# Designs tried in a protein design run: designed miniproteins, single chains, continued (3). Part 57

Each design is a single chain, and the fold is of that chain. pLDDT is the mean over its residues in the fold that is shown.

## One batch from the design tools (miniprotein)

Design m10092
Fold by ESMFold2-Fast:
Structure m10092 (fold): chain A 93 residues (1-93)
Amino acid sequence: SHMETVKKIKELAEKAIEAAKNGQVEETVRYVDEIVKLAEESKDIDIVNLALEYIRKVRRTVDKYAPDIPTELAMKLVANELRLVGILIDLEL
């Protein structure tokens, strides 16, 4: 359901932010991957926008607390954000 998906995304985002604050960058990327998957499966503009806002917050947290993140993991965070942007554009057309 819409409400269950929103709740799961919020819980995953909170876990991703805490992992990033603790320098646990692999865990951060894993939680972000799950957020993106849930948003894609929803096909809901509001859920995709919510996920995009959370990924942007996670990326800012990584920049502040884990600036030495491996390039491969940093690229995965960027790719996930761009993927959601693409889905949002497709849903608005």
Scores: mean pLDDT 90

Design m10093
Fold by ESMFold2-Fast:
Structure m10093 (fold): chain A 58 residues (1-58)
Amino acid sequence: SNEEVREIAKKILGENFIDAELRESGVLVIRVKAMPEVSKLVELMKETGVDALQLIVE
């Protein structure tokens, strides 16, 4: 669910996290304050089980 995805993203990204939304296409859209480290992106994909990420940097 979108709520579970937000909690996972918030836990991994901490203060860098703004919002997260899982689209019907299966793409996880994440809004962040700054570009995360690649290791954080890998962790997000593993924990959420998504095949694709879209990052929106504020």
Scores: mean pLDDT 84

Design m10094
Fold by ESMFold2-Fast:
Structure m10094 (fold): chain A 55 residues (1-55)
Amino acid sequence: ELVVLPGDPEMLAEARRILEEAQALKEKYGLSPDEINELVRRRLRELNARRAARA
């Protein structure tokens, strides 16, 4: 399971992209803010774990 490491600017760009995608999903599927927050949190947790594991 190989994935490209996010650098500082790439990490911020990915976080922003995740947030924007979560907002789009909210509008498309009518998800609650809490559900959107959970999705974003899970993705950020995975991103952070990959960074730590790779480092």
Scores: mean pLDDT 68

Design m10095
Fold by ESMFold2-Fast:
Structure m10095 (fold): chain A 76 residues (1-76)
Amino acid sequence: MEAALAGALEALRALAAGDFERAEALGRAIEPGLRALAGDPAAMAALRAAAARLAADHYAAKGDEERAAFLRALAA
């Protein structure tokens, strides 16, 4: 479980960085664990929080500070 969560978080970071080859490789490595990950509320909450932080960073880089602040609050 934890290895699949760590891999999913790394895949999200790779996607955010535009490294699609790394994201695909990480996604394939965790694929057998994805069903178990989806059934873990804590793991899913961690993934949602990570996605919200990545989205907040994206909007902050575009100057949308209000949307970035809202997304960071959702991640906390």
Scores: mean pLDDT 75

Design m10096
Fold by ESMFold2-Fast:
Structure m10096 (fold): chain A 86 residues (1-86)
Amino acid sequence: MKLVLVYRGLSVTQLTGLILWAIGLELEGYDVKIEVKGDTLTITIGNLSDELYQQFLDLAKELAKKGAKVKITKEGDTLIIEVDFS
């Protein structure tokens, strides 16, 4: 599976933490691409495992509980999670 994570309205601390986490996944052997444009962070993972899928769903649910707007979309074998803090 492929995962696309889109974050909007992140603080500098949140942005830094997510970038470091994504770099950690790349170092573990995941196919990771990181793109930052303005206040939008996009992380793409090309080889998503079932374990990583569950971790992202749990993270998305936690962020929603903290007041973030979370949208989850599945398009074929691609899972898209959009989180808006603005």
Scores: mean pLDDT 79

Design m10097
Fold by ESMFold2-Fast:
Structure m10097 (fold): chain A 63 residues (1-63)
Amino acid sequence: SAEQEELARKAAEALKEGRSDEAIENARKLLEMGLTPQEAGELIARVGGVRPDVALTLAYLAS
C-alpha cells in the first residue's frame, strides 16, 4: 500500500542518516500493519534502496 511504502521510505531514510531510533520506529509501524519482519525488511530494501541484510536486521530489531 502507499502507506506501507511511505513508512518503508521513512525507515530507510532515517537509517541512511544514522537516526536508528526513528528507523526502528517506522519499521515497527510496518509490523503493526501486519507485515512479518521478512516482509518489512524486503519492502524497506526495495523501496528505500538499502542493502537487504541491513533492512532485514532493522526489521528484526523492530520486532
Scores: mean pLDDT 87

Design m10098
Fold by ESMFold2-Fast:
Order: structure tokens, then sequence, then C-alpha cells
Structure m10098 (fold): chain A 86 residues (1-86)
């Protein structure tokens, strides 16, 4: 289970990096950096919880409670910036 959680974290980091690269290409360097920083925080927290024996479900719930609002706000901002650029 811990290995599965870490694989999920890696995929999330890859997705965040791809999105951040698109934002940078659009001139949104600040949003790209914030997205990368949030992804790093989520990855670090997930890894710590997994080391403590938390289940994937527990980790998902904890991350949503801790970072869900920040993640949603950042995603909305990124989408708005990309929509405005087009």
Amino acid sequence: EAAEILAGVRRMREAAERAAALLEAAGETELARRLRELAERLAREAEELARRGASAEEIAEALEERYGEEAAELEERAKAALDAAR
C-alpha cells in the first residue's frame, strides 16, 4: 500500500509539472511556481502519512481537509489565467 501511495504521489508530481510548464509557456511564472510548491507540499505530507501507516483513503481525506481549498483556488486561478491568455 505504501508503494502504491508513493506511485500515486509521483504521478501527481508529473501532472503538476506538466501543468506548470504550460503556465510558464503562457507567461504565468508565478502560478507555475505556486503549483509546483503545492505539489511538493502534498507529496511530502502524503509520504509522511504513508510512513506512519496511514491508508490511501486516510491520506486522501487528510490532504483534502488540509489543502483542498488551496488546491481548488490554485486550479481555478490557473484555469482562468490560461482561458484569459486565449
Scores: mean pLDDT 79

Design m10099
Fold by ESMFold2-Fast:
Structure m10099 (fold): chain A 59 residues (1-59)
Amino acid sequence: SKAESLREAGLYALEQGNLDLAQQIVDLTKEEARRAQREGNFAESQALFEAAKELEDQL
């Protein structure tokens, strides 16, 4: 899923010590979550917000 792909990308950025990229992925993930919510894809929106929070808690 998109949430899984973005979580994996963010975790990889964190593992590489690239905090700027990790923050950009968090911001993108939150934007995608808001888009999914506007489109009525509430399950995907929730998964995306959870992915963003997990990454942000590690920043």
Scores: mean pLDDT 87

Design m10100
Fold by ESMFold2-Fast:
Structure m10100 (fold): chain A 82 residues (1-82)
Amino acid sequence: GKVEEKKFGNVTVKIDYGKNKITITDGDKVEEYEIDPSNVAKAIGVVLRIIGEALDAEWQGNKDRAKAYDYAAKEALKLMLS
């Protein structure tokens, strides 16, 4: 499976397409999200959690974290629809 990393300032988004897993590293905080494309309701729930983090980051003025979570949400949607 393909693994990709993208950086937004000091925030790193890692996507493991073989495991349908997204890992976001922001300093000492590491958050992991798994997308099960066979369970649409659960997958939508995970996407909404990622979107919620992006919105919270925007409200806190953390532009790098907001961009990272926006990217992660788009990639999670792709994994869900695959």
Scores: mean pLDDT 87

Design m10101
Fold by ESMFold2-Fast:
Structure m10101 (fold): chain A 55 residues (1-55)
Amino acid sequence: SNEKVLEEVKAARAKITAAMEANKDAPLEELVAAYNKAKAEAMKELKEKIEELKE
C-alpha cells in the first residue's frame, strides 16, 4: 500500500518543519544550515523506510 509511503513522507516533512520552527528567529545562515541538516537527515530516513516497504 502506498499509504505507508505517504505517512513516512508526512513524517519527514514534519521533521524539517520542526527544525525550521526551532530556528525561525536565528540568523538566516543558521536557519539555512538547520534546514539543510534536517532535510539531509529526513531524506536519508525516508529513503531507508521506502526501501523497507518495497518488495
Scores: mean pLDDT 81

Design m10102
Fold by ESMFold2-Fast:
Structure m10102 (fold): chain A 85 residues (1-85)
Amino acid sequence: SSAARQEQLAKSKELVEKKIEEYRKRGDELMARALELQRKALELLFEEGNLEEAKRLAEELIELLEELGADEEELEEAREILEEE
């Protein structure tokens, strides 16, 4: 149901916000900014229903994460947005 999907979004967004806070605490502002794009893509996907724009931001996020040398875990989370239908 849409309600269950919105609950999943809320949890995903909360986890991303926690990661942003952790990166900022250790002074990694570039990673924090990259994760802000992930948060925005999740909002576009589940709150606004804009799949096309969410995937575009996810592609930008993946490119930025690769340039920053992010771990595979962060890359996989961004790629999951591209697999939404």
Scores: mean pLDDT 78

Design m10103
Fold by ESMFold2-Fast:
Structure m10103 (fold): chain A 72 residues (1-72)
Amino acid sequence: SADREYVLAQLEEAYKAKTKEEMIALLREAEEASKDPYVSGLAAGTAGAVEASETLEHAQEIVRGAIEELKK
């Protein structure tokens, strides 16, 4: 679906981000852009988890998990 494809692309860009702040911005953009409540909710939850993470490496693993979930 278009929503999943768009959010997946934003999640992949978030995974490449060099800071948690950039990751969060991309995830919040994906949340706002999605019309699918499941996909929007996944982006929102991922952003919250990234905000709570202590390291960039942990944030990257959180985003990776969201990418894998969305690919199912």
Scores: mean pLDDT 85

Design m10104
Fold by ESMFold2-Fast:
Structure m10104 (fold): chain A 60 residues (1-60)
Amino acid sequence: MSDEELEKKLEELEREGVRAVIEGRYDEAARILREMAKLYEQLGKHEKAARLREIADELA
Protein backbone atom coordinates (compact mmCIF):
# COMPACT_ATOMS: atom_id res chain seq x y z
CA MET A 1 0.00 0.00 0.00
CA SER A 2 1.08 3.61 -0.56
CA ASP A 3 1.70 5.80 2.50
CA GLU A 4 -1.50 7.73 1.67
CA GLU A 5 -3.51 4.48 1.59
CA LEU A 6 -1.97 3.40 4.91
CA GLU A 7 -2.82 6.75 6.55
CA LYS A 8 -6.43 6.61 5.26
CA LYS A 9 -6.85 3.07 6.63
CA LEU A 10 -5.35 4.16 9.97
CA GLU A 11 -7.91 7.01 10.21
CA GLU A 12 -10.76 4.55 9.56
CA LEU A 13 -9.40 2.02 12.09
CA GLU A 14 -8.98 4.79 14.71
CA ARG A 15 -12.68 5.71 14.36
CA GLU A 16 -13.65 2.02 14.70
CA GLY A 17 -11.32 1.54 17.68
CA VAL A 18 -12.68 4.56 19.56
CA ARG A 19 -16.24 3.33 18.98
CA ALA A 20 -15.34 -0.16 20.24
CA VAL A 21 -13.83 1.26 23.46
CA ILE A 22 -16.85 3.53 24.07
CA GLU A 23 -19.17 0.53 23.59
CA GLY A 24 -17.09 -1.67 25.95
CA ARG A 25 -16.01 -4.04 23.16
CA TYR A 26 -12.44 -4.33 24.45
CA ASP A 27 -11.53 -7.52 22.55
CA GLU A 28 -12.48 -5.83 19.26
CA ALA A 29 -10.66 -2.62 20.27
CA ALA A 30 -7.50 -4.65 21.03
CA ARG A 31 -7.74 -6.36 17.62
CA ILE A 32 -8.08 -2.97 15.88
CA LEU A 33 -5.10 -1.54 17.80
CA ARG A 34 -2.93 -4.51 16.77
CA GLU A 35 -3.97 -4.02 13.13
CA MET A 36 -3.09 -0.31 13.41
CA ALA A 37 0.30 -1.27 14.89
CA LYS A 38 1.07 -3.38 11.80
CA LEU A 39 0.26 -0.41 9.54
CA TYR A 40 2.47 1.91 11.62
CA GLU A 41 5.33 -0.58 11.21
CA GLN A 42 4.85 -0.38 7.43
CA LEU A 43 5.14 3.43 7.76
CA GLY A 44 8.41 2.99 9.73
CA LYS A 45 6.85 4.22 13.01
CA HIS A 46 8.04 1.30 15.11
CA GLU A 47 7.83 3.09 18.50
CA LYS A 48 4.18 4.05 17.90
CA ALA A 49 3.43 0.47 16.76
CA ALA A 50 4.98 -0.94 19.96
CA ARG A 51 2.93 1.46 22.11
CA LEU A 52 -0.34 0.45 20.40
CA ARG A 53 0.42 -3.24 21.02
CA GLU A 54 1.09 -2.45 24.70
CA ILE A 55 -2.31 -0.71 24.99
CA ALA A 56 -4.01 -3.62 23.17
CA ASP A 57 -2.48 -6.11 25.64
CA GLU A 58 -3.89 -4.04 28.54
CA LEU A 59 -7.40 -4.08 26.98
CA ALA A 60 -7.50 -7.81 26.20
Scores: mean pLDDT 82

Design m10105
Fold by ESMFold2-Fast:
Structure m10105 (fold): chain A 81 residues (1-81)
Amino acid sequence: VTLSKEEALARLEEIIAEVERLKEENKDNPEISKGLEGLLEWLREQLAKAKTASQAELERLLRHAEAMVRHTKREIEEIKK
């Protein structure tokens, strides 16, 4: 276990804030904005699950959330080329 439940939950909230900022920065691009809104909805669902999750589930949710954000950032870079 690398993070406490409190630390992992705080990290998920940080990820959500990062995606919200990224959506605001890209609000003039409908494709990017729509994708980021979908990701935000999913992340908020993960945060709700995280509050009642076991430590192992919380760590899996956090890893998945971080992977999804990395993937989305790469897609944004490709769209902006």
Scores: mean pLDDT 80

Design m10106
Fold by ESMFold2-Fast:
Structure m10106 (fold): chain A 72 residues (1-72)
Amino acid sequence: KEKEFEELLKEAFKAAQAGNYEEAFKLLEEAKKKFPEAEAYVYALLGQIYASLGNLEKAEELAKKALELLKK
């Protein structure tokens, strides 16, 4: 199942790099639903996608949320 999660993240990242942001968001939402324990990684990738889009404010917000989820 760890391999499935990693594959979903890789596909989402590839979709974002290709400019297919809608597909990237769909894959990340699927990863979050199947692997709630890895939610922090989903927010980290979302932040990276928004940074690539030039939305630095949203990217920073999502990166902070990922860090907050990693606090334990």
Scores: mean pLDDT 78

Design m10107
Fold by ESMFold2-Fast:
Order: sequence, then C-alpha cells, then structure tokens
Structure m10107 (fold): chain A 62 residues (1-62)
Amino acid sequence: GEEELREKAIKKAEEEAKKIAEQFKSYGAEAKIEKLSEDTYKVTAKLGDKTYEVTIKASLYL
C-alpha cells in the first residue's frame, strides 16, 4: 500500500544520505548525517574552511 511505498522511500533516502557522506569523505572531508524528521536527512561535510550541506527527503523517491 501507500504506507509500504513511503517506508521504501524513507529507506532509499537513508541509503542516499550514506552514499553522499561517503562521497564527501572520499574527497577528504569530514561528513555527518543528521536525521531532521521521520522522512528527512541532512548531510553536512566540512573540507578545510568550506562547509557543504545536502538535504534529502523521502518524497524525492516516491
């Protein structure tokens, strides 16, 4: 049902957040993943004096 699709989308968002964090780490950055809500994740990466932020929502995978 719709609820199962939403759960799969949330799982996809988690996986993409981890993938993005690993990509930043491959550039030598420090990266962390923060859960902002049930269906929203934030990846924060610091490389030298620069900070990058990416927000990932489960709705992107519905």
Scores: mean pLDDT 81

Design m10108
Fold by ESMFold2-Fast:
Structure m10108 (fold): chain A 58 residues (1-58)
Amino acid sequence: SAEEVAARAEAAASAGAAGQSDRLGQAHKNSAMREVEEATGKPATGTGTASGATVTVH
């Protein structure tokens, strides 16, 4: 049960970190999509993470 309690605590901490990463990812995605759309004049889609963003042009 001690291992189960530790795993549950780690999962809760990871969920909190994931929420912060999602917000940062959205900011990276929006910034990258805007830059690509301004540079290409084409609609873009993208995904964002805490470390950056990936953008595709159509």
Scores: mean pLDDT 74

Design m10109
Fold by ESMFold2-Fast:
Order: sequence, then C-alpha cells, then structure tokens
Structure m10109 (fold): chain A 100 residues (1-100)
Amino acid sequence: MSEEELETEVLISLIRMAFAIAKLMIEKGEVEEAIKFVEEFGKKMAELASTLSPESQKKVAEAFKEEGERLLEHAREAGVPEEDLERLRKAIEESVKAIE
C-alpha cells in the first residue's frame, strides 16, 4: 500500500467513526448538535483530502456519501423531523461536493 493509499484509508476510517458518533448523538436526541458536527467534520475532510489525487478524493467522497445516507435513514427511523432531515441531507451533499 502506498502512503497515499494509507492516508485515504485513514480518512475513510475517520469518516466511519465520525458518523458512528453522529448516530449516537441522534439516538440521544442531540439532532442540532449532530447536524453541526457533520457540517464541521465535512469541512475538515475536504481540507484533509485536498492534497490527495482526484481518484483518492473520489473514494473519500464516496465513503462520506455512503455513511451519510446510512445516517439519514437511521435519523428518519428515529423520528427526526423532515426539516432537520433536509438540513442533514444538505450538509452531507455539500461536504461530498467540497471533498471532490
């Protein structure tokens, strides 16, 4: 594995951990905090991925999108209001675009 491949895998692992934290926040009723956490983490991931190749940036963006879609489904099942689900979806979509 190259150094860039290792860095990419580390960022993907951080994404999975961050979304696990966001899921726990939603389960505790901390919806506003979860949305803000996803927004701030997305900005940090875009910053960290900016030095990677376009192919590696795409892999990081795809991981963020996949974990984000799982979080949205979990939030919907947990009864999060549609207005907050839309805000969370927008935060995920903007983060994915910024990473790539």
Scores: mean pLDDT 87

Design m10110
Fold by ESMFold2-Fast:
Structure m10110 (fold): chain A 62 residues (1-62)
Amino acid sequence: MEELRKKGEELAREAARAHYEEGDVETARRLAEEAMKLLQEAGLSEEEAEKVIMRQYHEVAS
């Protein structure tokens, strides 16, 4: 469970970088979708997983 959560957070960070640093919105969307799947498999609800992804996006954008 912990490993899945860590991988989900790492993919969310990669999605944020693709969006903000590379301007590759399509790659960012795919990575965010994979992060969502991994976070939900780790036991997070959809709402909790969205918060994790948004947090990574906010940190990269800052």
Scores: mean pLDDT 81

Design m10111
Fold by ESMFold2-Fast:
Structure m10111 (fold): chain A 66 residues (1-66)
Amino acid sequence: MSKEELIKKAEEYGEKALEAARRGDAEEARRHLQLAAKYLLEAGVPHDEVTARARELADRIRALLA
């Protein structure tokens, strides 16, 4: 899998996480968030950048679930 393919998968899982949060599915949202972060790390995105992106996405998920 190429770096670009891994980044695309991370983006797809990020979108799925937000969709799950909109449905009230906290477990599914968290699972997709974890997969998005995993694919970003595999793509070679720096750990600090992945952490920042995951934090932003987690904050949006929490807002949608509230």
Scores: mean pLDDT 85

Design m10112
Fold by ESMFold2-Fast:
Structure m10112 (fold): chain A 71 residues (1-71)
Amino acid sequence: SLEQLAAWYERAAAVSTGRAKARLLHDLGEVYFRQGRYEEARRYYEEALAVDPTYERARANLEKATRLIEE
């Protein structure tokens, strides 16, 4: 289920640091994005960038999710 998958990613992220943590948060954001859940996707991309501001893929995906929410 999405709930179980999200719980796994959040738990893995809680015990990770740096780019590895940002990657887990970004990947969870992608799961929500593919389901059309752009508000949740944006939140996870924001969290990924808070951990690693240099994470280019997270920034690009955040911009995309934000655009879809605002339009």
Scores: mean pLDDT 85

Design m10113
Fold by ESMFold2-Fast:
Structure m10113 (fold): chain A 70 residues (1-70)
Amino acid sequence: MQEKEQKAKELARKGLELIKQGKYEEGLELIKEAMKISREAVIEVLEENIDFIQQLPEEIREKILEIVYE
């Protein structure tokens, strides 16, 4: 695995971990930083955690989609 891809996955996972703790703003910022490194790596991590994402408040789900797909 390329070092950049691994770093992006680590940041995306940390972002989701913060979101799981209710730290939505901090978690979303880490996902944004991961997106600057590798969009594909972030999408992979989000797909692995899709069941969790579907249970988030709609507003937070929409913000994740905006970050990843805009």
Scores: mean pLDDT 82

Design m10114
Fold by ESMFold2-Fast:
Structure m10114 (fold): chain A 105 residues (1-105)
Amino acid sequence: TITQTPKSLTVEEGSTATFTVTASEDVNGQVAWYKQKPGKPKELLIKNVSKKVPGVDDRISASGSGTTFTLTIKNVKKEDEATYYFKDYSTNPPTYSNGTTLTVK
């Protein structure tokens, strides 16, 4: 089982947003982070724990190992408002987290 916290997060523009995932068992680093805006498909941001997809903003980073994984967005902007999902590719089928909805005030 994977648990992403918080389920919803409201931050001020210019602050840092942090998303944490805890897994009940080790997930072997075959994990990714996605961003989804309403009515749009999920956009891949990070693969293999910490590797950014080309074109992803330098304000976005990820880290983690074993059972704990974190996505961090620094200097948050209004355009960052979205639901952020973790995906575990070590399972068959691959498992999405329930996500975190980010609101910027």
Scores: mean pLDDT 82

Design m10115
Fold by ESMFold2-Fast:
Structure m10115 (fold): chain A 72 residues (1-72)
Amino acid sequence: LTPEAAARVGEAAARAAAGAAPEDVGKLYTPWVRKAGLPLSEAEVAAAVAAAAQAGATPDQAWSFVERQHLA
């Protein structure tokens, strides 16, 4: 991850852990999901990031979790 991507994942994970609405969390992450070419909705990204954050994942681990859960 670039430092910018890691910061975006961390922000999204923190908001998801705080109980922010899925669409709000997804919107923070939409540009990165699009750049990565993932076929994910904002709600799906928010759910995966929330699950990783609840497990105590770092931003890098949270993004890796999203990629693994939905790509293969």
Scores: mean pLDDT 59

Design m10116
Fold by ESMFold2-Fast:
Structure m10116 (fold): chain A 73 residues (1-73)
Amino acid sequence: AQEYTDKGKEYLAQGKPEEAAKLFKKALELDPNNQEAIKGYEEAVVLLAQQGKVELAKEYGKELRKIIPNYPL
């Protein structure tokens, strides 16, 4: 819920996208319509790619589509 999204945003601000993504994923498992968690997870995936962790970013992006049915590309 909100606690997971807030902590996820804090990890994003610290440049820790892996930790952020895990927290946003927990928020989405509780509420797949949580827009803050969706946006935060997307930002974490982008930050992973920017840090050169391209394969991990692809894996997390694929997981997001499994959690959110009919997620638009």
Scores: mean pLDDT 77

Design m10117
Fold by ESMFold2-Fast:
Parts: sequence; C-alpha cells; structure tokens
Structure m10117 (fold): chain A 60 residues (1-60)
Amino acid sequence: SKKIEELRPKIEEILKEIKEELKDIGNESLIIAVTAQKISFEYGIPLSEAIKEVEKILEE
C-alpha cells in the first residue's frame, strides 16, 4: 500500500466527489463510509486507516 500522506490529494478529491454525489441524501457517516471503502478498495489501505484519514479531513 502507498503512504497515506502521498494519497492525501487523491483522498480529498474522492471525498469532494462523494460529497457532491450524496449532497441530497448526505449524512456524515455515509459520506465517511463510502469514501473510506473506495480508498480501501482502490489503494489497498486497511478500511480502519481510511476511515480515520477521512474523518481527519472532514474536521479540517
């Protein structure tokens, strides 16, 4: 797997896309879950690590 820091811009890009897709339905938990699953699948990052990073970005 790649370093989380290296993937940060891609994670932010995916998060932005998911937030737009789910804007009419969106609750924060769903946005986190969908974004984290996509990152975990595409980049081979453990789901728990992906969730933590997405939560960190949303708190910024």
Scores: mean pLDDT 79

Design m10118
Fold by ESMFold2-Fast:
Structure m10118 (fold): chain A 66 residues (1-66)
Amino acid sequence: STFTITTSLAVEKQIALTLTLLGIPGVTVTKVGDTTLIVTTSLAPEEQQQLVDYLKSLPGVTVTEV
């Protein structure tokens, strides 16, 4: 599955978030512009929901699901 992250985070926090996501098996991240990340996952549905819920809980992060 694929979803889009829009963020108002400082550059250092964006880097930390990207590294955290890339550390998850089955997750890839593509940066598009200064504030937008496209996340593609091969995670099981329950694991993907946990990831989305985690991301939605972060200040300055907005998740758009398909």
Scores: mean pLDDT 78

Design m10119
Fold by ESMFold2-Fast:
Structure m10119 (fold): chain A 83 residues (1-83)
Amino acid sequence: SMEEEKELMIKMLEEIKEAIKTLSEEEFVEYVKKLVEEAKKKLSPDMYSLFLSVVGKVLEYVKQGKREEAIKVIDEFIEELKA
């Protein structure tokens, strides 16, 4: 269901936030690759496309050393999903 997909996406985004706080850049990139493959199996194409857009933005910020900005992107998207 759409509600189950939203809940799953929120959980994955919360896990990405924890990974930003705890992992090195190289470890984070590998973590995200694995999470993206799992998301592809569990999300509808539309939700997966939206997830990839958010994750892409987060990766750009992490690669720039802007971890706080990466977290803000996730927080803003979680709030949009809850609305």
Scores: mean pLDDT 86

Design m10120
Fold by ESMFold2-Fast:
Structure m10120 (fold): chain A 68 residues (1-68)
Amino acid sequence: MNLEEEIEELIEKIKELLEKGKYEEAQKLLAEFFEKHNLGEYDEETNNLIVKEKGKEVLEKILEKLFG
């Protein structure tokens, strides 16, 4: 799979989780995706996703499709 196809699948899965009220699972899925593709790092100590420069555009695209 290429990155664009994986982003689209991620968006669909996050939408399903949000519709079911599974917000923590949606956040974890997003964090795992960013870590897997070197777009961000999940900080287990703070439970925060640290987005890398290359990940910012991907994050904006995901947020726009989820909430725009």
Scores: mean pLDDT 77

Design m10121
Fold by ESMFold2-Fast:
Structure m10121 (fold): chain A 67 residues (1-67)
Amino acid sequence: MEAQARQWEEEILATARYYAEQGKYEKAREAARKGADLGVEMGLLSEEQARELLERVEELIREIKEK
């Protein structure tokens, strides 16, 4: 379970980074929300893990914006 959750989180973070590096911050956030919601729906993520994932994506966007 945890290994699958971690892989799912890394996939979402990679997708969010891809969009954020292109300046597409809204698409990065949209992908993160959809991925987090789907992860919870599929039982891969708890609601707490989904919230933490969204926080990590916002931090990633902030770091990229400050380049």
Scores: mean pLDDT 81

Design m10122
Fold by ESMFold2-Fast:
Structure m10122 (fold): chain A 68 residues (1-68)
Amino acid sequence: MTEEELKEVALKLLESELGAGADPQRIEAMRRAVEAGEDTPLYREALEKAEVILKMRDGGLAGARALA
């Protein structure tokens, strides 16, 4: 898992949340932080959310069975 992969997942997650009726101002602020790649609290929060989603997808469903 690279930072670039986390950024891509974060941007897709924010786009999905915006489509689901999330606060546009907050989503836009987080999207800008991710696109800028600057080390800010919003950038870190967005990447941490993306990492959790990616780990749940890969580790919780498929990754936990990767011992086969």
Scores: mean pLDDT 71

Design m10123
Fold by ESMFold2-Fast:
Parts: sequence; C-alpha cells; structure tokens
Structure m10123 (fold): chain A 60 residues (1-60)
Amino acid sequence: SMANLAKAKEIAEEALKKAKESKDPATRELIIQEMKEELSKLVSDEEAEKLAKEVREELE
C-alpha cells in the first residue's frame, strides 16, 4: 500500500541517520540488517533491497 511504502521510506531515513552517527562498521551493518527486517514486513523484497542499496550508497 502507499502508506506502507511511505513508512518504509521513513524507516530507511531513520536508519541512515543512525548509521551516519556511528563510526563502527559493524554497528552500521547491524542497523542496515535491522532496517531490512522491518522493511520486509511493509514492502516487497525488491523494494526493501532498493531502499537498503540507497542507504549503503549514502554512507559511502
């Protein structure tokens, strides 16, 4: 649904903010994995992977 997609984008934005505040690569990976688990409840696997890729690219 559109509401689920909007919520998924909010979750991805919050995960990105958290990851940017951490200097530890292991903590960043944990944040991304937890984000993927939450996203999989709201959107398709394809959309969840797309959002995770966008977060990873923003952290480079």
Scores: mean pLDDT 81

Design m10124
Fold by ESMFold2-Fast:
Structure m10124 (fold): chain A 59 residues (1-59)
Amino acid sequence: AAEATDTTTFADGRSASTSARAAEVRRQAQALLEAGYSPEEVALLVREAVREGRAIPLP
């Protein structure tokens, strides 16, 4: 909330709507699967993201 203090803000992410958020969460889930994480671990991470308000359940 302070522009004068060189703060890291996602001002460019104004267009980060529900669709953009979904795409980012999906990308992270896919990266975890590619890294060799188990579906159970990915499910826990997705659940954590949902609690934070930015995750969609895996299909």
Scores: mean pLDDT 59

Design m10125
Fold by ESMFold2-Fast:
Structure m10125 (fold): chain A 54 residues (1-54)
Amino acid sequence: MTPDQFFHDLAVDIFENYTAPYKQLWVDRGFTSVEQIRALDPAVLGGWVRRMLM
């Protein structure tokens, strides 16, 4: 698994399974579905997830 793929999968998992506050971070950015998150560039998404987890 590439680092970008790992962070992409992690972001999808957060959207699906984590508490409402974490899901709300994506909703506030205009993401209303998992498919929209999957369509993001994995490198850009990975950068956001890295910053959130640090």
Scores: mean pLDDT 60

Design m10126
Fold by ESMFold2-Fast:
Structure m10126 (fold): chain A 50 residues (1-50)
Amino acid sequence: MEKEKKLEELAKLVGSTSPEDIARAQRIARELLADGVTPEEIVKAVKKAL
């Protein structure tokens, strides 16, 4: 999946209280960091979606 799609999925999941969604959000965040996305970029995308 493309970086932008992963950021959108992460933003949707961060708003969830489901344990499964939290686990998926953590996995997506790790994949984004491994792909060179900065923590600031992840936080910015999440806040933009909220």
Scores: mean pLDDT 74

Design m10127
Fold by ESMFold2-Fast:
Structure m10127 (fold): chain A 106 residues (1-106)
Amino acid sequence: SEKLYEGLLTVLESVLETLRAIAERTGDPEIQRLVDEVQELVEKMKKSTDKEEFLKIAREALSVIDRIIQLLEERYKDDPELQEAIESLRNGRDVLRALIEELEKE
């Protein structure tokens, strides 16, 4: 479904904007590196020509996002402003997972 591809990319780009804001706020070089990795995966997904490659890259992006969330929860648990951003990221991750699973059924 073209709508599922568009929806997945839209959610990923929204998550990426949140991740960029967090990287800028924290100044954490490891978080910045992982955010750059997500950006590269999103660009690779946009150039993907088949469903299987698209889904593989989407799952790789989801894995990197999970890693970023874990690091944020471990390093910035005492930052109340980041807690709202982390919750937004968890929600985006859950939506991404659901969209990937739905696209896999087609």
Scores: mean pLDDT 87

Design m10128
Fold by ESMFold2-Fast:
Structure m10128 (fold): chain A 67 residues (1-67)
Amino acid sequence: SAAYEEIKKLLEKAKEALEKGDIETAKKYFNQAVSLFIRNYDKLSEEERKELSEELSELGKKLYEPL
């Protein structure tokens, strides 16, 4: 879906920023991805929801809870 593609694009930008050490830019793109995921949750397939939820969880842990 269009929502899935946009969220994936934002997650990729967040990961690229994180790899470059730009934590603030990574958080910006991550927060945009979270917002779109929540707003478009009902428009995503079950498979898309599962994949995006897992990626958001993993990246969020790296950005906010590096335990």
Scores: mean pLDDT 85

Design m10129
Fold by ESMFold2-Fast:
Structure m10129 (fold): chain A 90 residues (1-90)
Amino acid sequence: SVEELLKEAREHLKKAEEALAAGDLEAAEEALRKAVELLRKAMEEQGRELEAEETEGLVDLAIAVGKAVGDPEYGLKLALEILKRALEEL
């Protein structure tokens, strides 16, 4: 169900936030990617396919930019905010 997917996405966002606070960037990225996958599925089930694609693209861009400029933590924090905002709009 959409409700179950959104609940699991929020749980993974919390895990990402906790991993970032601990300085575990690899665990944070894994949790963020799980959250975006679940959110994408929820959005697609609601007929919001374009919004799902846009959100995934923005998250990927944030992570990639962070790595490219030598600040992967910044990219992951930006990706976390993008996903939090997307979940608030649902």
Scores: mean pLDDT 86

Design m10130
Fold by ESMFold2-Fast:
Structure m10130 (fold): chain A 71 residues (1-71)
Amino acid sequence: SLNRQAAERAVQLGEQALKAGDYKAAAESYEEALRLDPDSPQAPQILKNLAIAYGKLGDEEKAAEYQALAE
């Protein structure tokens, strides 16, 4: 579907931003991916990467929340 293709693109942008150390852009892209395709098979990995991104941004509360959701 169109939403699935957009979600896959958002995941790619999130991965690129995370590798570049742009943790704010990574978090925004991964949150967009979950919004577009919340039932994605990639959701556990996206949630884990969101926990990493928010941890790097100093948002320990959001990091812990996303880590718990990834289990």
Scores: mean pLDDT 88

